Designed miniproteins, single chains. Designs and how they scored, part 55

Each design is a single chain, and the fold is of that chain. pLDDT is the mean over its residues in the fold that is shown.

## One batch from the design tools (miniprotein)

Design m2003
Fold by ESMFold2-Fast:
Structure m2003 (fold): chain A 88 residues (1-88)
Amino acid sequence: DRRRIAEEVIRLSREIIEEVTPEKAERLARLLRELGYEDLAELFQKVAEGKLSDEQAKGIANSALLLALTELEDEEGLQELYEEILNS
């Protein structure tokens, strides 16, 4: 469950970096809250409400991405996923 949530956070964080939308931000906020990252969840809730710029949202998405990669805890899986993101 937690691993699958972290994978979804990685996917949504990448999608927000490409294009910020309220729907993506709201969903990412819910997933981050489930993982226990309340501060980041609150920031993405503010993104969904239009209270933060797209530039700020993309910067925060990079933080969410790094935290989700850490949640995977599998050195090989983390390395492979990191390389996929860097080569995307």
Scores: mean pLDDT 78

Design m2004
Fold by ESMFold2-Fast:
Structure m2004 (fold): chain A 116 residues (1-116)
Amino acid sequence: AEAGEEGAEEGRRGGELAKEGGDKEAARAAAEGARAAAVGAERGAEGRAEGAAAGSVAGIGGSVGGLILGKTEEGARGAAEAGDGAAKAGTAAARGDGEAGAEGAREAARAAEEAA
C-alpha cells in the first residue's frame, strides 16, 4: 500500500519536473513508479490497485517528458522509455502479473540509466 503511494507521488513529480525541464529526474521518477507497480503486482488486491495507479501516473509523466523536453535528445528519450516501462508495470499490477511487472520495472530502470 505505502509503496504504491510513494510510486504514484514520484510519478506525478516526474511529470511536473519533465514539463519544467528535469528530463533525467522524470526518467528516475518513472523508474521508481515502475518498481512500486511491480511490487503491487506481487501483492494482493490492494497492492495491485495501488501499483496499477503508480505505474500509470509514472508512465504518463515519463511519456510527456519525452515529448516536451528539447533540452537533450538523450534525456527526453530516456524519460519516454522509462515512462513506457512504468505504464507496462502498472498494467501488469492491475492483472497481478508479477513477471510482467518486473520486466516493466527493468525496462524503466535501463532507460533511466541511459538518460543519466
Scores: mean pLDDT 65

Design m2005
Fold by ESMFold2-Fast:
Structure m2005 (fold): chain A 77 residues (1-77)
Amino acid sequence: MERLRRQAIRALKYALEYIDQGDYEKAAEAAEEAARLAELAGDLEAAELARKAAEYAKQGDGEKAKELLEKAIETLE
């Protein structure tokens, strides 16, 4: 469980880095991976936040995506 949570946090942090670089496609991919890992870890709230972040990243809304990614990290830590 802890290993999956750490992997989810790592994926969320990669998504944040991609948002900061303007690579919203890779940010969405990383956020979707984080959602999958969080769900496997049993952290449904973090998984939902990560999925919403991926949707906003796909829409080019980096500000909203970043906010949701930060909330997802907070729920896992």
Scores: mean pLDDT 85

Design m2006
Fold by ESMFold2-Fast:
Structure m2006 (fold): chain A 60 residues (1-60)
Amino acid sequence: MVKVEIVSKDVTKLIAAALRVIGEIPEAKIEIEGDKLTITAPDTKENKEFLERLKKEFDE
């Protein structure tokens, strides 16, 4: 399993990210705790690339 954490003080952005993950990776487990979104998904190349790209959007 691959696990990625995304942090944002904007809860709306975290919810939008969570919905996008569910659309791209239906089997993903999503958890939102405060300002942090935790995503756990099967460790396929496609899932890793998608999640790393998504995380980078929040690091900028």
Scores: mean pLDDT 80

Design m2007
Fold by ESMFold2-Fast:
Structure m2007 (fold): chain A 68 residues (1-68)
Amino acid sequence: SSQEATAVREEAAAKTAVGVALSLGWTPLSAEGEVVSPTVARGIVQTDQGTLVTTIDSATGTITVTVE
């Protein structure tokens, strides 16, 4: 279903952001995923060092990481 597909994409985006934080040696405190469009999803992880936002764009094949 559309709802199930969205939930899977949100979980994948959150896990991607957590993976990035862990690769930096940061401690994830909370994570969420957000579906922006059919081709764009965002993972948002709160860490002990700040907030990481990972944007996944399947149309361009890019992953962008922003530290806030």
Scores: mean pLDDT 83

Design m2008
Fold by ESMFold2-Fast:
Structure m2008 (fold): chain A 75 residues (1-75)
Amino acid sequence: SMEEAEKALEEGKRAFEAKDYATALFHALKAISLDPELPEAAEAYELMARAAEALGDHETAAAFRKLAQEIRARR
């Protein structure tokens, strides 16, 4: 549901602030899986990109940033 997706995204943001990048990536991905049309989907992909970058996965980070930009372009 949208509510569960929003909660997952907030949990991801909190994990990122705690520098738990793997947990941040997991929760952001869960948010998109629960609601791919989430209004904050671009923010979720940006969080996934930042978490992947922090984990050293630059290629995956670039892919998530591209997805975030594509979503923002579809406003």
Scores: mean pLDDT 86

Design m2009
Fold by ESMFold2-Fast:
Structure m2009 (fold): chain A 61 residues (1-61)
Amino acid sequence: SSIDRMRAWFVAYLEAILPSLSPEAQARVRELIARVRAATTEAELQAVMDEAGRLFREERA
């Protein structure tokens, strides 16, 4: 299903970037990975992706 592919891709993406982040961001990203894995609807997955976007903006600001 599309949601299963999106979930798998986003988990892989977050895991791939994890080692390059600050320790504070790593802790938050690990929480996001857990939430992505728990997501059962496209809306839940989108909410986590939106939160990841906010986190990455905070890390750049």
Scores: mean pLDDT 81

Design m2010
Fold by ESMFold2-Fast:
Structure m2010 (fold): chain A 109 residues (1-109)
Amino acid sequence: AAEAEARALLAEIRALTPTPRARKLADRLAELVEERLARATPAEREALVAQLRRLLAAVREARKRGPDAVEALLAGAVRALEASRLAEAGADEAEMRAFEAAFDAEVAA
């Protein structure tokens, strides 16, 4: 049930994307969610579904503010899942520091 609901929520988010960039971000989000679902416990799957329900509601609200708001929201969600994936993959202290340094450089530019 949770896996099917997660896929349905991802499809709804994808359908709400106003730009090609937003669609690419939604497709990347779906890829990261599918990777997580394949390895998740039942409790983790339910938590992921709850997060996707909140994201769908946020995307609906962001659409009222314009396409840039949707892109920023989806980019943030993708970034959060990619950071979590690196941590789960056992990235060492040097790899984590390199990621943080690269992120800080992008934010400072």
Scores: mean pLDDT 77

Design m2011
Fold by ESMFold2-Fast:
Structure m2011 (fold): chain A 62 residues (1-62)
Amino acid sequence: LASGLNEEETKELLIRVMTELGVDEEEVRKKLAEEGPEEVYKELKRYYEEKRKEFEELAKKL
């Protein structure tokens, strides 16, 4: 497996990860078309950090 993903492969990876987190696939594809993969990656990163913090806070309160 080559370590250099092309733009199309990167988009598919972003879609897959986002949909597994519960984001609608069509919304991810729309954002990729409008804002590009770099912006979607930034949003994915923020989503991961927010979800992780939410889980930590819930576990602490339980």
Scores: mean pLDDT 73

Design m2012
Fold by ESMFold2-Fast:
Structure m2012 (fold): chain A 55 residues (1-55)
Amino acid sequence: GEKLKELLALIGEVLRAIGDVLDAELAGDAAALEAARKKLEEARKKFEAFLKELE
């Protein structure tokens, strides 16, 4: 059960980061968009690292 909680948390971070990117795009805020893209990159790195631990 423990790894499932971690997986769901990582998926949640990625989904939230995608939402932040979309919100910034709709607002036309280039600075917010850049920050949101960096957050999405970090979330994806964490997710990829988790998947590698399953190998």
Scores: mean pLDDT 83

Design m2013
Fold by ESMFold2-Fast:
Parts: sequence; C-alpha cells; structure tokens
Structure m2013 (fold): chain A 57 residues (1-57)
Amino acid sequence: LTKRQEGEIWEALGRMAAWLGMNELAAELFRKAAELYREAGDEEAAERAERRAEELE
C-alpha cells in the first residue's frame, strides 16, 4: 500500500466512526489520515482531513 492509499483507508474509517457518533475517535482517525497524506506529498488531502477533525472537536 502507498502512503496515500493508507490515508484514504484511515479517512474512510474516520467517516464511519463519525456516522456511529464516535466523534473523538473519528477526529483521531482523520488526523492519522492527514499525517499519511502529508507523507505522500498530498497537502490538499492533508488539509481537508485536518479540517474534518477540527469540525468534530
């Protein structure tokens, strides 16, 4: 798996956790996705994931 694909998986898990009302877990999962997107050089995806996490604060 590439770092970008790993980020996509973590982002998908974050969305599912948010659907279940697990907002603290969802925020953590989105932050992990953002880290992986930055490692992949995808700054736009990283910023998007960080904004999702902030919304769930």
Scores: mean pLDDT 83

Design m2014
Fold by ESMFold2-Fast:
Structure m2014 (fold): chain A 57 residues (1-57)
Amino acid sequence: MREEFRKLSPEEQIERLEEAEREAGGDRKKIAELLGISMNELEALLRLREVELASKA
């Protein structure tokens, strides 16, 4: 999953992020570890999710 995560669509990456957040209880270090990404990649993904949330709202 770690290498493949970066190959997923933005929508699937956000979905994996949300799953990891539920598992980790909001611990960003644990989320990044679960997804196999760096903290700066996690921040970029969180920004991407904000754009998607704006689209849903």
Scores: mean pLDDT 73

Design m2015
Fold by ESMFold2-Fast:
Structure m2015 (fold): chain A 88 residues (1-88)
Amino acid sequence: SSLLEKLLKEMEEKFEETKEEIGKAFATLPQEEARKKAEEKLKELEKFYEEKLKEAKEKKLKEEELKKLEEKKKELLEELKRLMGIPK
């Protein structure tokens, strides 16, 4: 559906934005401040994904489409945690 495609795109765009912000923090800030900023950005990303999943459920997306969003959320959050050095 067009809504599924839109939500997936928004999730990926927010991931790339968050990844860039975290990368910039580690390049420009002291290590401790960069870690704190990265943790804040990870929490913001998790909240963003929860809101997107809530929107999908309220719009009554098919179970298969909801599963695709959940899998994308898991994939992107695990990738970000990997980039931050957090074990799976």
Scores: mean pLDDT 82

Design m2016
Fold by ESMFold2-Fast:
Structure m2016 (fold): chain A 101 residues (1-101)
Amino acid sequence: MSIEEEIKKLEEEIKKDPNNAEAYLRLGRAYFQRGDYDKAIEYFEKAIKLDPNNAEAYLLLGMAYFKRGDYEKAIEYFEKAIKLDPNNVIAQALLEEVKEK
């Protein structure tokens, strides 16, 4: 399925159930893959509002800020991801990378 078809289906899922945290997370990932980091951030922030203990959502939000060049926000969200999941080696590696900027 194309990324555009996935986005359209996820937007319809959200219209039917606006409290579906997983649908917002998946929609954020689809926009991230498309290179639309502003939209990705918007949907990851919505996912976190609905499920504030999802370490993956914080990691993805940090990656979106990093891609946008907002290193201060990227550090903040990578640290939150690590606090929720201290064994996340990807979050640890990305945090070290962004601190060198």
Scores: mean pLDDT 86

Design m2017
Fold by ESMFold2-Fast:
Structure m2017 (fold): chain A 99 residues (1-99)
Amino acid sequence: MERARELLRQGRDAYRRGDYDTAVRYYEEAVRIARETDELLTADSLLNLGFVLSEQGDYDRAVEAGREAVELYRRSGASDETISLGEMALGVLKIEKAN
């Protein structure tokens, strides 16, 4: 899904500039488009969304996005390396929520 990949790229660009509101919108749209056709792209978009939500202090939504991303990585047949990186990212989001 080229549109979802483009939105993920635009979201990452917005995140790098500190434009978190714009990054959230791009990532949410990427998730919406990818959700029915590409589990791996949906997982990538959710993980990026989780990090932006954490930066905004929305830790509950951040952890939930991270949890869904890890489950999608597992279901999509992602590599053990990708799953491990997702698990580590989820761990970081949980620590930020706890503090």
Scores: mean pLDDT 83

Design m2018
Fold by ESMFold2-Fast:
Structure m2018 (fold): chain A 58 residues (1-58)
Amino acid sequence: SLEEEFDDMIANLPPDLQAIVENIRRKYESGEISPEQARTALDVIKEQDALAKARAAG
């Protein structure tokens, strides 16, 4: 579920990205963004984290 995805990302991301995910969660919970918009935003953050980790490893 989207709620499980938020929890997983908050638990596993760096603090700066956690703050962004928390902001997306608040917007989703308030109805400001749709579930589809929230999911797309989370996918972008996952990609950014993956790229940062790849750069750190190389």
Scores: mean pLDDT 82

Design m2019
Fold by ESMFold2-Fast:
Structure m2019 (fold): chain A 73 residues (1-73)
Amino acid sequence: SELEKRITELEIRLLMFEIARGATELLIERMRENNAPEERIEALEAARRELEREIEELRRELERLKKELEALK
């Protein structure tokens, strides 16, 4: 079904964003360990917060679509 395809596409997108968030968190930690400029660390933390916002939006959309799919069963 189209709904199941959309759910799968969003699950893939969510996984990609979660991987990106994890990579960003690791990079922030490594930059702190290497005494990188604070401004650069702050920019990465801003990017991480944006990724977290998008992840939350995707999770909300997935929950909504999964409830719609369940209602069709």
Scores: mean pLDDT 88

Design m2020
Fold by ESMFold2-Fast:
Structure m2020 (fold): chain A 63 residues (1-63)
Amino acid sequence: APPSVTSIQEAKELRLKKVEIKGKEVAVLVAIFEEEGKDKEVVIDPEKLGFSSKDEPVYSPEP
């Protein structure tokens, strides 16, 4: 089952990390959870947070 949005809100910390995907550096959101006194790092897919391609800068023609 996909992780719940509620699980993200229960995260101890949210961080933006730069990771290399297909030879390109991209920024991803990482949620840090505390389990048994240890920090568990989970990479959050933006699509699972309700982000869409609409969040990208839209083309605005110069007037």
Scores: mean pLDDT 57

Design m2021
Fold by ESMFold2-Fast:
Structure m2021 (fold): chain A 80 residues (1-80)
Amino acid sequence: MKYVVKVEVIFPEDYPIPPEVQAAIDRLLAAVDEVNKEPLTPEEIVQRLGPALRALDEAVKKAREEGLPIPIITITFEKV
């Protein structure tokens, strides 16, 4: 079965997000756009998004350690 990826990002209203987190989000969104050009299996999606997701996790962890604002990110797989 093949899927497309949906990403929702909710930014904190009170403060701008850290530049490293914004850059990681931009990278993830670009990777999602590339993946969504054709219907893929969940395994193929995870393999293609892996590097962008890892970069995002590292940026979010660093921001949390510094007490900086972070967005809420939801990733869903929709069946085609």
Scores: mean pLDDT 78

Design m2022
Fold by ESMFold2-Fast:
Parts: C-alpha cells; sequence; structure tokens
Structure m2022 (fold): chain A 71 residues (1-71)
C-alpha cells in the first residue's frame, strides 16, 4: 500500500515536472493533479487526511520547481 502510494506520487510528480519544463504549469493543473492523487489514494483505502498529506507533498514539489525556475 505505501509502496503503491509512492508510485502514484512519483507518476504525478513526473507529470508536474513535465508541465514546468514546458512552461504550462497553471493553478488549475495543480488543483486537478491534487484531486486525482487524493482520489487514487482513497481508492487504495487511505484516510482523507493521509491522502491529502500525499497530495500536498506533490503540490509543494511543483511550487518548489516553479520558484526555482524563476530564480
Amino acid sequence: MEEEAERIVDEYVAELERLVAQGKLTNESILKIIDRVEEELRKLGFSDSRAAAYATAVALHAIGLEVERRL
């Protein structure tokens, strides 16, 4: 379960990194990815708080990449 959660996080992190590299990252795309991560983790039996924690980590990673790109 935890290994599968990390796989899901890695897939969405890669998608966000691709969007950042292409200059296509938007607030809407971040929110959609957060929602998808939460939905997939809930389907695996994760609690709402745990699913939200993983989704938040994905969002923070994307924000970090965008900030670094602007420096």
Scores: mean pLDDT 76

Design m2023
Fold by ESMFold2-Fast:
Structure m2023 (fold): chain A 67 residues (1-67)
Amino acid sequence: SKEERGLEAARLRRELIREGLSPEEAARRTEEELGLEPSEERRKLLREIAEKLREIGDEFEEELKAK
């Protein structure tokens, strides 16, 4: 189940962090080790978030240049 898979991933991440990896590296290594991929819906949402953040950055940059 997703719950059991999540629990296994959480346990592995915790073990890697305890061994001295950063939370980000532990998460990445856990995903690689367990072959975890986000769902299509989650991948789409992440792409949309990244695009919106880029747009916000561009608007902010333009506003700063407008004297």
Scores: mean pLDDT 69

Design m2024
Fold by ESMFold2-Fast:
Structure m2024 (fold): chain A 64 residues (1-64)
Amino acid sequence: AVFRPGDVVRTVRDTTLVSDPLVTLPAGTEVEVLRVYSDGHALVRSLETGVVGLVGQDDLELVP
């Protein structure tokens, strides 16, 4: 999927948010996309906690 900054997306599986400390996001967690990288990662912010970190784009889907 093609993501853009400001998109609300959802995790499709349990995934690791690369932040300090590392955070596990359960499948179905909604996050806001802050930046998309050409290497297949996205910088995202958790809508529940506000924690910012990197996630693989393949672990995300657009919220319908």
Scores: mean pLDDT 79

Design m2025
Fold by ESMFold2-Fast:
Structure m2025 (fold): chain A 79 residues (1-79)
Amino acid sequence: ADAALFTAAAETRDPALVYEATRHLLRQWRAARERRGETVTAEDLRAYGEALAAEQPVPEQAEAAREAGREVAAELERE
């Protein structure tokens, strides 16, 4: 599952893997909510990215998660 992929990426302590896993998780989360008829805002995506960043053990991984959240939010804002 997507959450398992994120956990595995965090355990590697590789910011690049955390960034990609976070973007994947947020895109899947948005798609699942929209399929249920729910509206997902750019702020929801940034907030989820910040929450995922807060769970990270090192600053570089935290920043990667925040950046991924901002990028997925920006993708939504460009639609």
Scores: mean pLDDT 79

Design m2026
Fold by ESMFold2-Fast:
Structure m2026 (fold): chain A 56 residues (1-56)
Amino acid sequence: MTPEEIEALMREVAEVGGVPLEVVQQMHDIHKLDAEELERMLAVVRRAPESRAAAA
């Protein structure tokens, strides 16, 4: 997986999750998240996007 694909996944997690991209990038840096972990995170936030949007 390319760095561009990982960055796109991080942006989508930030957008759907209602958190700043910088926070997602910090999590990636600290925890060394793989593309699979980012996709898993995206799936979780997609399951409750309305709740996350309301909280933000």
Scores: mean pLDDT 69

Design m2027
Fold by ESMFold2-Fast:
Structure m2027 (fold): chain A 98 residues (1-98)
Amino acid sequence: EEEKKKILELAKKFIEEMKDLPLDIQRGVADIALAMSTDPLERKAFEIVREAIDELERYQKNPKLAKEKLGFSEEEIKNMTPETRLKAIEKIVEEKLK
């Protein structure tokens, strides 16, 4: 439980730092962070964020699935603001850590 809380905190900080970057750039940054990190908890945080970004990219290609899984409208998924994207990635990360 404590490890999951630390991973979630690290993941949320990382997502917030990237929030203004396009999703494809966020994925690239996460890949680099994962490759360069030697701390086990940071590596787990970066890996789960990368997986969450991949999942969000799949949802953008299938708006009906995005609505079901994230609760966002098809319009919100298509025209995602940095704030909405941040919330979507955080929700996916939280769900994966349950």
Scores: mean pLDDT 81

Design m2028
Fold by ESMFold2-Fast:
Formats: C-alpha cells, sequence, structure tokens
Structure m2028 (fold): chain A 65 residues (1-65)
C-alpha cells in the first residue's frame, strides 16, 4: 500500500501538484482501488485530477472511478 501511494504521489508531483496535496490524492485513489496496478492507479489519478480541474469536487471525482 505505502509503495503504491509513494509512486502515485511522485507521479502527481510531476503533474504539478505540491507534495502534500499529491500524497493526499494518491492515498485516496489507492484506498479506492487497492488491488489496481501502479499504471492503473496513475490513470485513475489522472481522471480524478482532470475532473477536479473541471470543477468536480474530490469526493465526486473519486466516485466516478
Amino acid sequence: MEEKIEEVTAYLVSRGLDEAGARGLARRVVEKLPDATIEQLKEAADRVLEAMRAGVPLDEALASL
């Protein structure tokens, strides 16, 4: 779990999020999809991030996964 959170966090930081925000989002995505591969988690995180950028609240964006 922690390894997946850290890898998704690093990915989101590379997408322009600060480390704290990236880690928070990464943790929630991994908790929603605990059995997903790192590649699938990155895709899910991108979908949530795009939805949030379009004005969708975090909880609603996570529900769309």
Scores: mean pLDDT 81

Design m2029
Fold by ESMFold2-Fast:
Structure m2029 (fold): chain A 72 residues (1-72)
Amino acid sequence: SKKAEAEALEKKGREAFAAGDYESAGRHYYEALKLQPTNGELLLRTVEALEKAGRYDLLDEAVAIYVAASPG
């Protein structure tokens, strides 16, 4: 299921983040966010990891995904 796939990606993201691999963490969180685009907690984790990685390009895409899926 999409939920199980997202949870597996979140776990990989958390493991990478704990290891200081912010690039891999951000990419795993971003993939999970595409499966759960309304998940605000996941967006915050994605933003933190991508900011620490200096990946502002992917950070902008992550925010755009969330905003498009969560209209005001």
Scores: mean pLDDT 88

Design m2030
Fold by ESMFold2-Fast:
Structure m2030 (fold): chain A 72 residues (1-72)
Amino acid sequence: SAAREEVKALAVKYAKEIQELTDDEKLIEEKIQRLAEAVREALRIPDPEEAKRLVRERGRELIEEVREEVES
């Protein structure tokens, strides 16, 4: 399914961005785990656009959290 593939592609994009922001392996693991949870939630949503929106929102939030944690 195109929607499933697009949701997974978005998750891969955000995971790469998280890995590029920090070398803290534990922080990366925590944020990627939360991103994976968002993907599992999104894949239960029947509307592909709503599914992708959820992953984009969670991905952006996780990136911002990494930026804030790296600054502290």
Scores: mean pLDDT 84

Design m2031
Fold by ESMFold2-Fast:
Structure m2031 (fold): chain A 60 residues (1-60)
Amino acid sequence: MKATKENLRKLLAETLKLKKGYSIEEALELVKDYSKEEILKLIGELLGVSPEDIRKYLES
């Protein structure tokens, strides 16, 4: 899977749903203006992993 902005937004939305109880639609609306680097950082913070590890996960 490629680390595109769309794929990162989907992963962030699923992570917010799992960790914070947001719906996918709510999560996507909250982060709609985020850059892909901001999305990577937030996913990393929520999962306790580095942004580079998130990229590797998506590309594996």
Scores: mean pLDDT 75

Design m2032
Fold by ESMFold2-Fast:
Structure m2032 (fold): chain A 55 residues (1-55)
Amino acid sequence: VSDELIEKVEELLKELGVTELIPSANRDTLYDFLAEKLGVSKEEAKAALDEVLKR
C-alpha cells in the first residue's frame, strides 16, 4: 500500500471525525466507503485503513 493512499485515508477519517468511533463490526462498511471515495479496491482500502490504525 502506498504512503499517499494511507495519507488520503487518514485525512478522510479526520474530516469525518469517525476514527475513534469505528467498531470492528462496522469496518467492512467503512472499507467499501473508502474504496469508492478513493477509487481503489476494497482490499487496498482495508490495507490502508489498517496501516492508519497502526499509527
Scores: mean pLDDT 72

Design m2033
Fold by ESMFold2-Fast:
Structure m2033 (fold): chain A 80 residues (1-80)
Amino acid sequence: DPVVVAAAVRDITEFQNLAVELAKKRGKPELAKKLSEIFQKAITAARAGDVETARQLVKEALEFIKKEDPELYEELLKRS
């Protein structure tokens, strides 16, 4: 469904922008870079119509944030 794919790409892109900018503001450029890489893979999967793989990659990004910066993880949950 092209509408579902477009919505997934939009939502993942918006979340990537938020997570990456907050990581940068926290002085964590390496975290921001790794998040960009994972989210770009998720966006690529979503654009290919593989929404389930995109969803799993977003979960991996969230678990990575939770492990590397639990305070950023909590902030993202409050802002999402």
Scores: mean pLDDT 84

Design m2034
Fold by ESMFold2-Fast:
Structure m2034 (fold): chain A 65 residues (1-65)
Amino acid sequence: EKLKEIWKEILGVEKVGIHDNFFELGGDSLKAVELLSRVKDEFGKELKLKDLFENPTIEGLANLL
């Protein structure tokens, strides 16, 4: 739920599915770094860029939280 809202804010999209790929929705490396910073602030988890490349969906990334 919270991760979905962060995803929407970072990508500037109104709707996003939990299986939608971050990079296919228009995410780039700068947005990826911003997303991981927000995840650290909200969940206390320090994820790396590699984690997002390997788990580029809300569902995949949430499994690391």
Scores: mean pLDDT 81

Design m2035
Fold by ESMFold2-Fast:
Structure m2035 (fold): chain A 81 residues (1-81)
Amino acid sequence: MLDKIKEEVDSLETLDQALEFVEKKAEEVVKISQNGGPGSVAQEYVDLLNYAVELLSKKFPDHADLLRKVADDVLSKGEIK
């Protein structure tokens, strides 16, 4: 799983693709949490999202704060529904 995330991150050529990828992964975390799955599964998706944000922050260091903010904003909106 971690190797797959690294390959996906390495394939992203632009900041726009990176932001879309983070938003999509954060939305997956929200969906798993809302569907009432085991907490361990939700935590695994959170860990994968955090790893993706870390890798993308190294690839786009000038935009690390923006990448983290997009992830956090999507997760926060999931709690407001």
Scores: mean pLDDT 76

Design m2036
Fold by ESMFold2-Fast:
Structure m2036 (fold): chain A 56 residues (1-56)
Amino acid sequence: MDVIKMVAKKELKELAEKYNLPKEVLEEYLRKIDEATTIEEIEKIMQELKELVKKL
């Protein structure tokens, strides 16, 4: 796993703890990050996550 994916997964876990995300949602986003092939895809995933947690 490259550094970018490691950082994204760490950020995801921190957001999940802060906003009490369901385990199903956490697993879904971990899978998306793992399957991402470009930095652009990872950015998109993280933006979707931030939109979800901030508005909720």
Scores: mean pLDDT 79

Design m2037
Fold by ESMFold2-Fast:
Structure m2037 (fold): chain A 103 residues (1-103)
Amino acid sequence: MKAARIAALRAERDRHLAEAIAAFRAGDVATALGHVGDALQAIREAAALEPSPEAQRALLRRELEGLAARLREAGVAEARVSDVTLNGEEAPELEFTFAAAPP
């Protein structure tokens, strides 16, 4: 069922996000970046299962805003969602920068 697939993709997103935070805190920025990328891919795959482009954009925005908030709350990144123009259409995109290592 579509709902079961979306739930599985959300679980993958959460796992990759947790691994990204752990990797960053361990000083492995490259591994952290890879896991953020995998979490973003899970979000995009979940959004693609929505029946309309409007529903896809709404889910993508909601999930990206959630990811940005969790990265900020963990103190590992500055993150926000912005609208970018792709192929003449506006789409939500995650902008983030990992926090500087503590001195």
Scores: mean pLDDT 78

Design m2038
Fold by ESMFold2-Fast:
Structure m2038 (fold): chain A 56 residues (1-56)
Amino acid sequence: GAVAELARELGVAPGVVTAALAFIEHFGREAAVQALVLSGLSEEKARRIVDAAERL
C-alpha cells in the first residue's frame, strides 16, 4: 500500500510513516516533526517524512 511504498522510498520502517500520519491528524504538522526528532531523526529528515506523509 501507499504507506509501505513511501516508507521504502524514505528508507524508514512503515510504522514511522503511520506514526507521522497519526501525529499530523491529532496534533498537527509541527508536533509530528518534533516527535520524529525526539525519536532520533534529524530535523531535515523528519520534515521530509512529514511533508511526504501529508501528500498521501
Scores: mean pLDDT 84

Design m2039
Fold by ESMFold2-Fast:
Formats: structure tokens, C-alpha cells, sequence
Structure m2039 (fold): chain A 59 residues (1-59)
């Protein structure tokens, strides 16, 4: 499963978004090129949208 690292803290502004902290590892569920990715926290199992600029895809 494709993973990403959070490079900067992000606080959700809507119920569909996920709050994440710098250094968190997330699973990419939907990596569409639309500026937000649907991710799942590996710490909490919660899912939500995060702006793509806060994430770096891991190989």
C-alpha cells in the first residue's frame, strides 16, 4: 500500500478532512491530482482528506 510522510502539521477545517502532525505516516487511499489526498492515519486508523502539499509520497 502506498504511504506518505506528513511534512508539516495540518489541522482539519471540515469534518471530511484529517488533522495530521509532522512526521506522521499515512496510507494513501486516493492520490488523485486534485490538490487533496484521501489518507488513513497509521496511528489512529482514521481517514480523511489532507492537502497534498503537506504530504511526501514514500517509495
Amino acid sequence: MQKAEVIEDYTATTADELSVKKGDIVNILDGSPGGYWLVESTKTGKKGWVPRRYLVELD
Scores: mean pLDDT 82

Design m2040
Fold by ESMFold2-Fast:
Structure m2040 (fold): chain A 78 residues (1-78)
Amino acid sequence: SALDAFEEGKKYFEKGDYEAAIAYYELALELGGLSDREKAEVYKLKGEAYKKLGKYEEAKKYFDKASEIYKKLGDEKG
């Protein structure tokens, strides 16, 4: 499931395998069925993985995607 792919991604992130984490985060988004809150969390962690790889422009893009979803949910208001 999408949640299983997301959980695998988090495990690879914790191991320091950021490329594998990103691949599983992408799989989670492609499988569908995630809530908006879960999609925002996937984008946030995908951004953090890109940041760990030194890919700051990609990281910013995914943080911005997560932020847009959180704003729609009312979770990001300062």
Scores: mean pLDDT 84

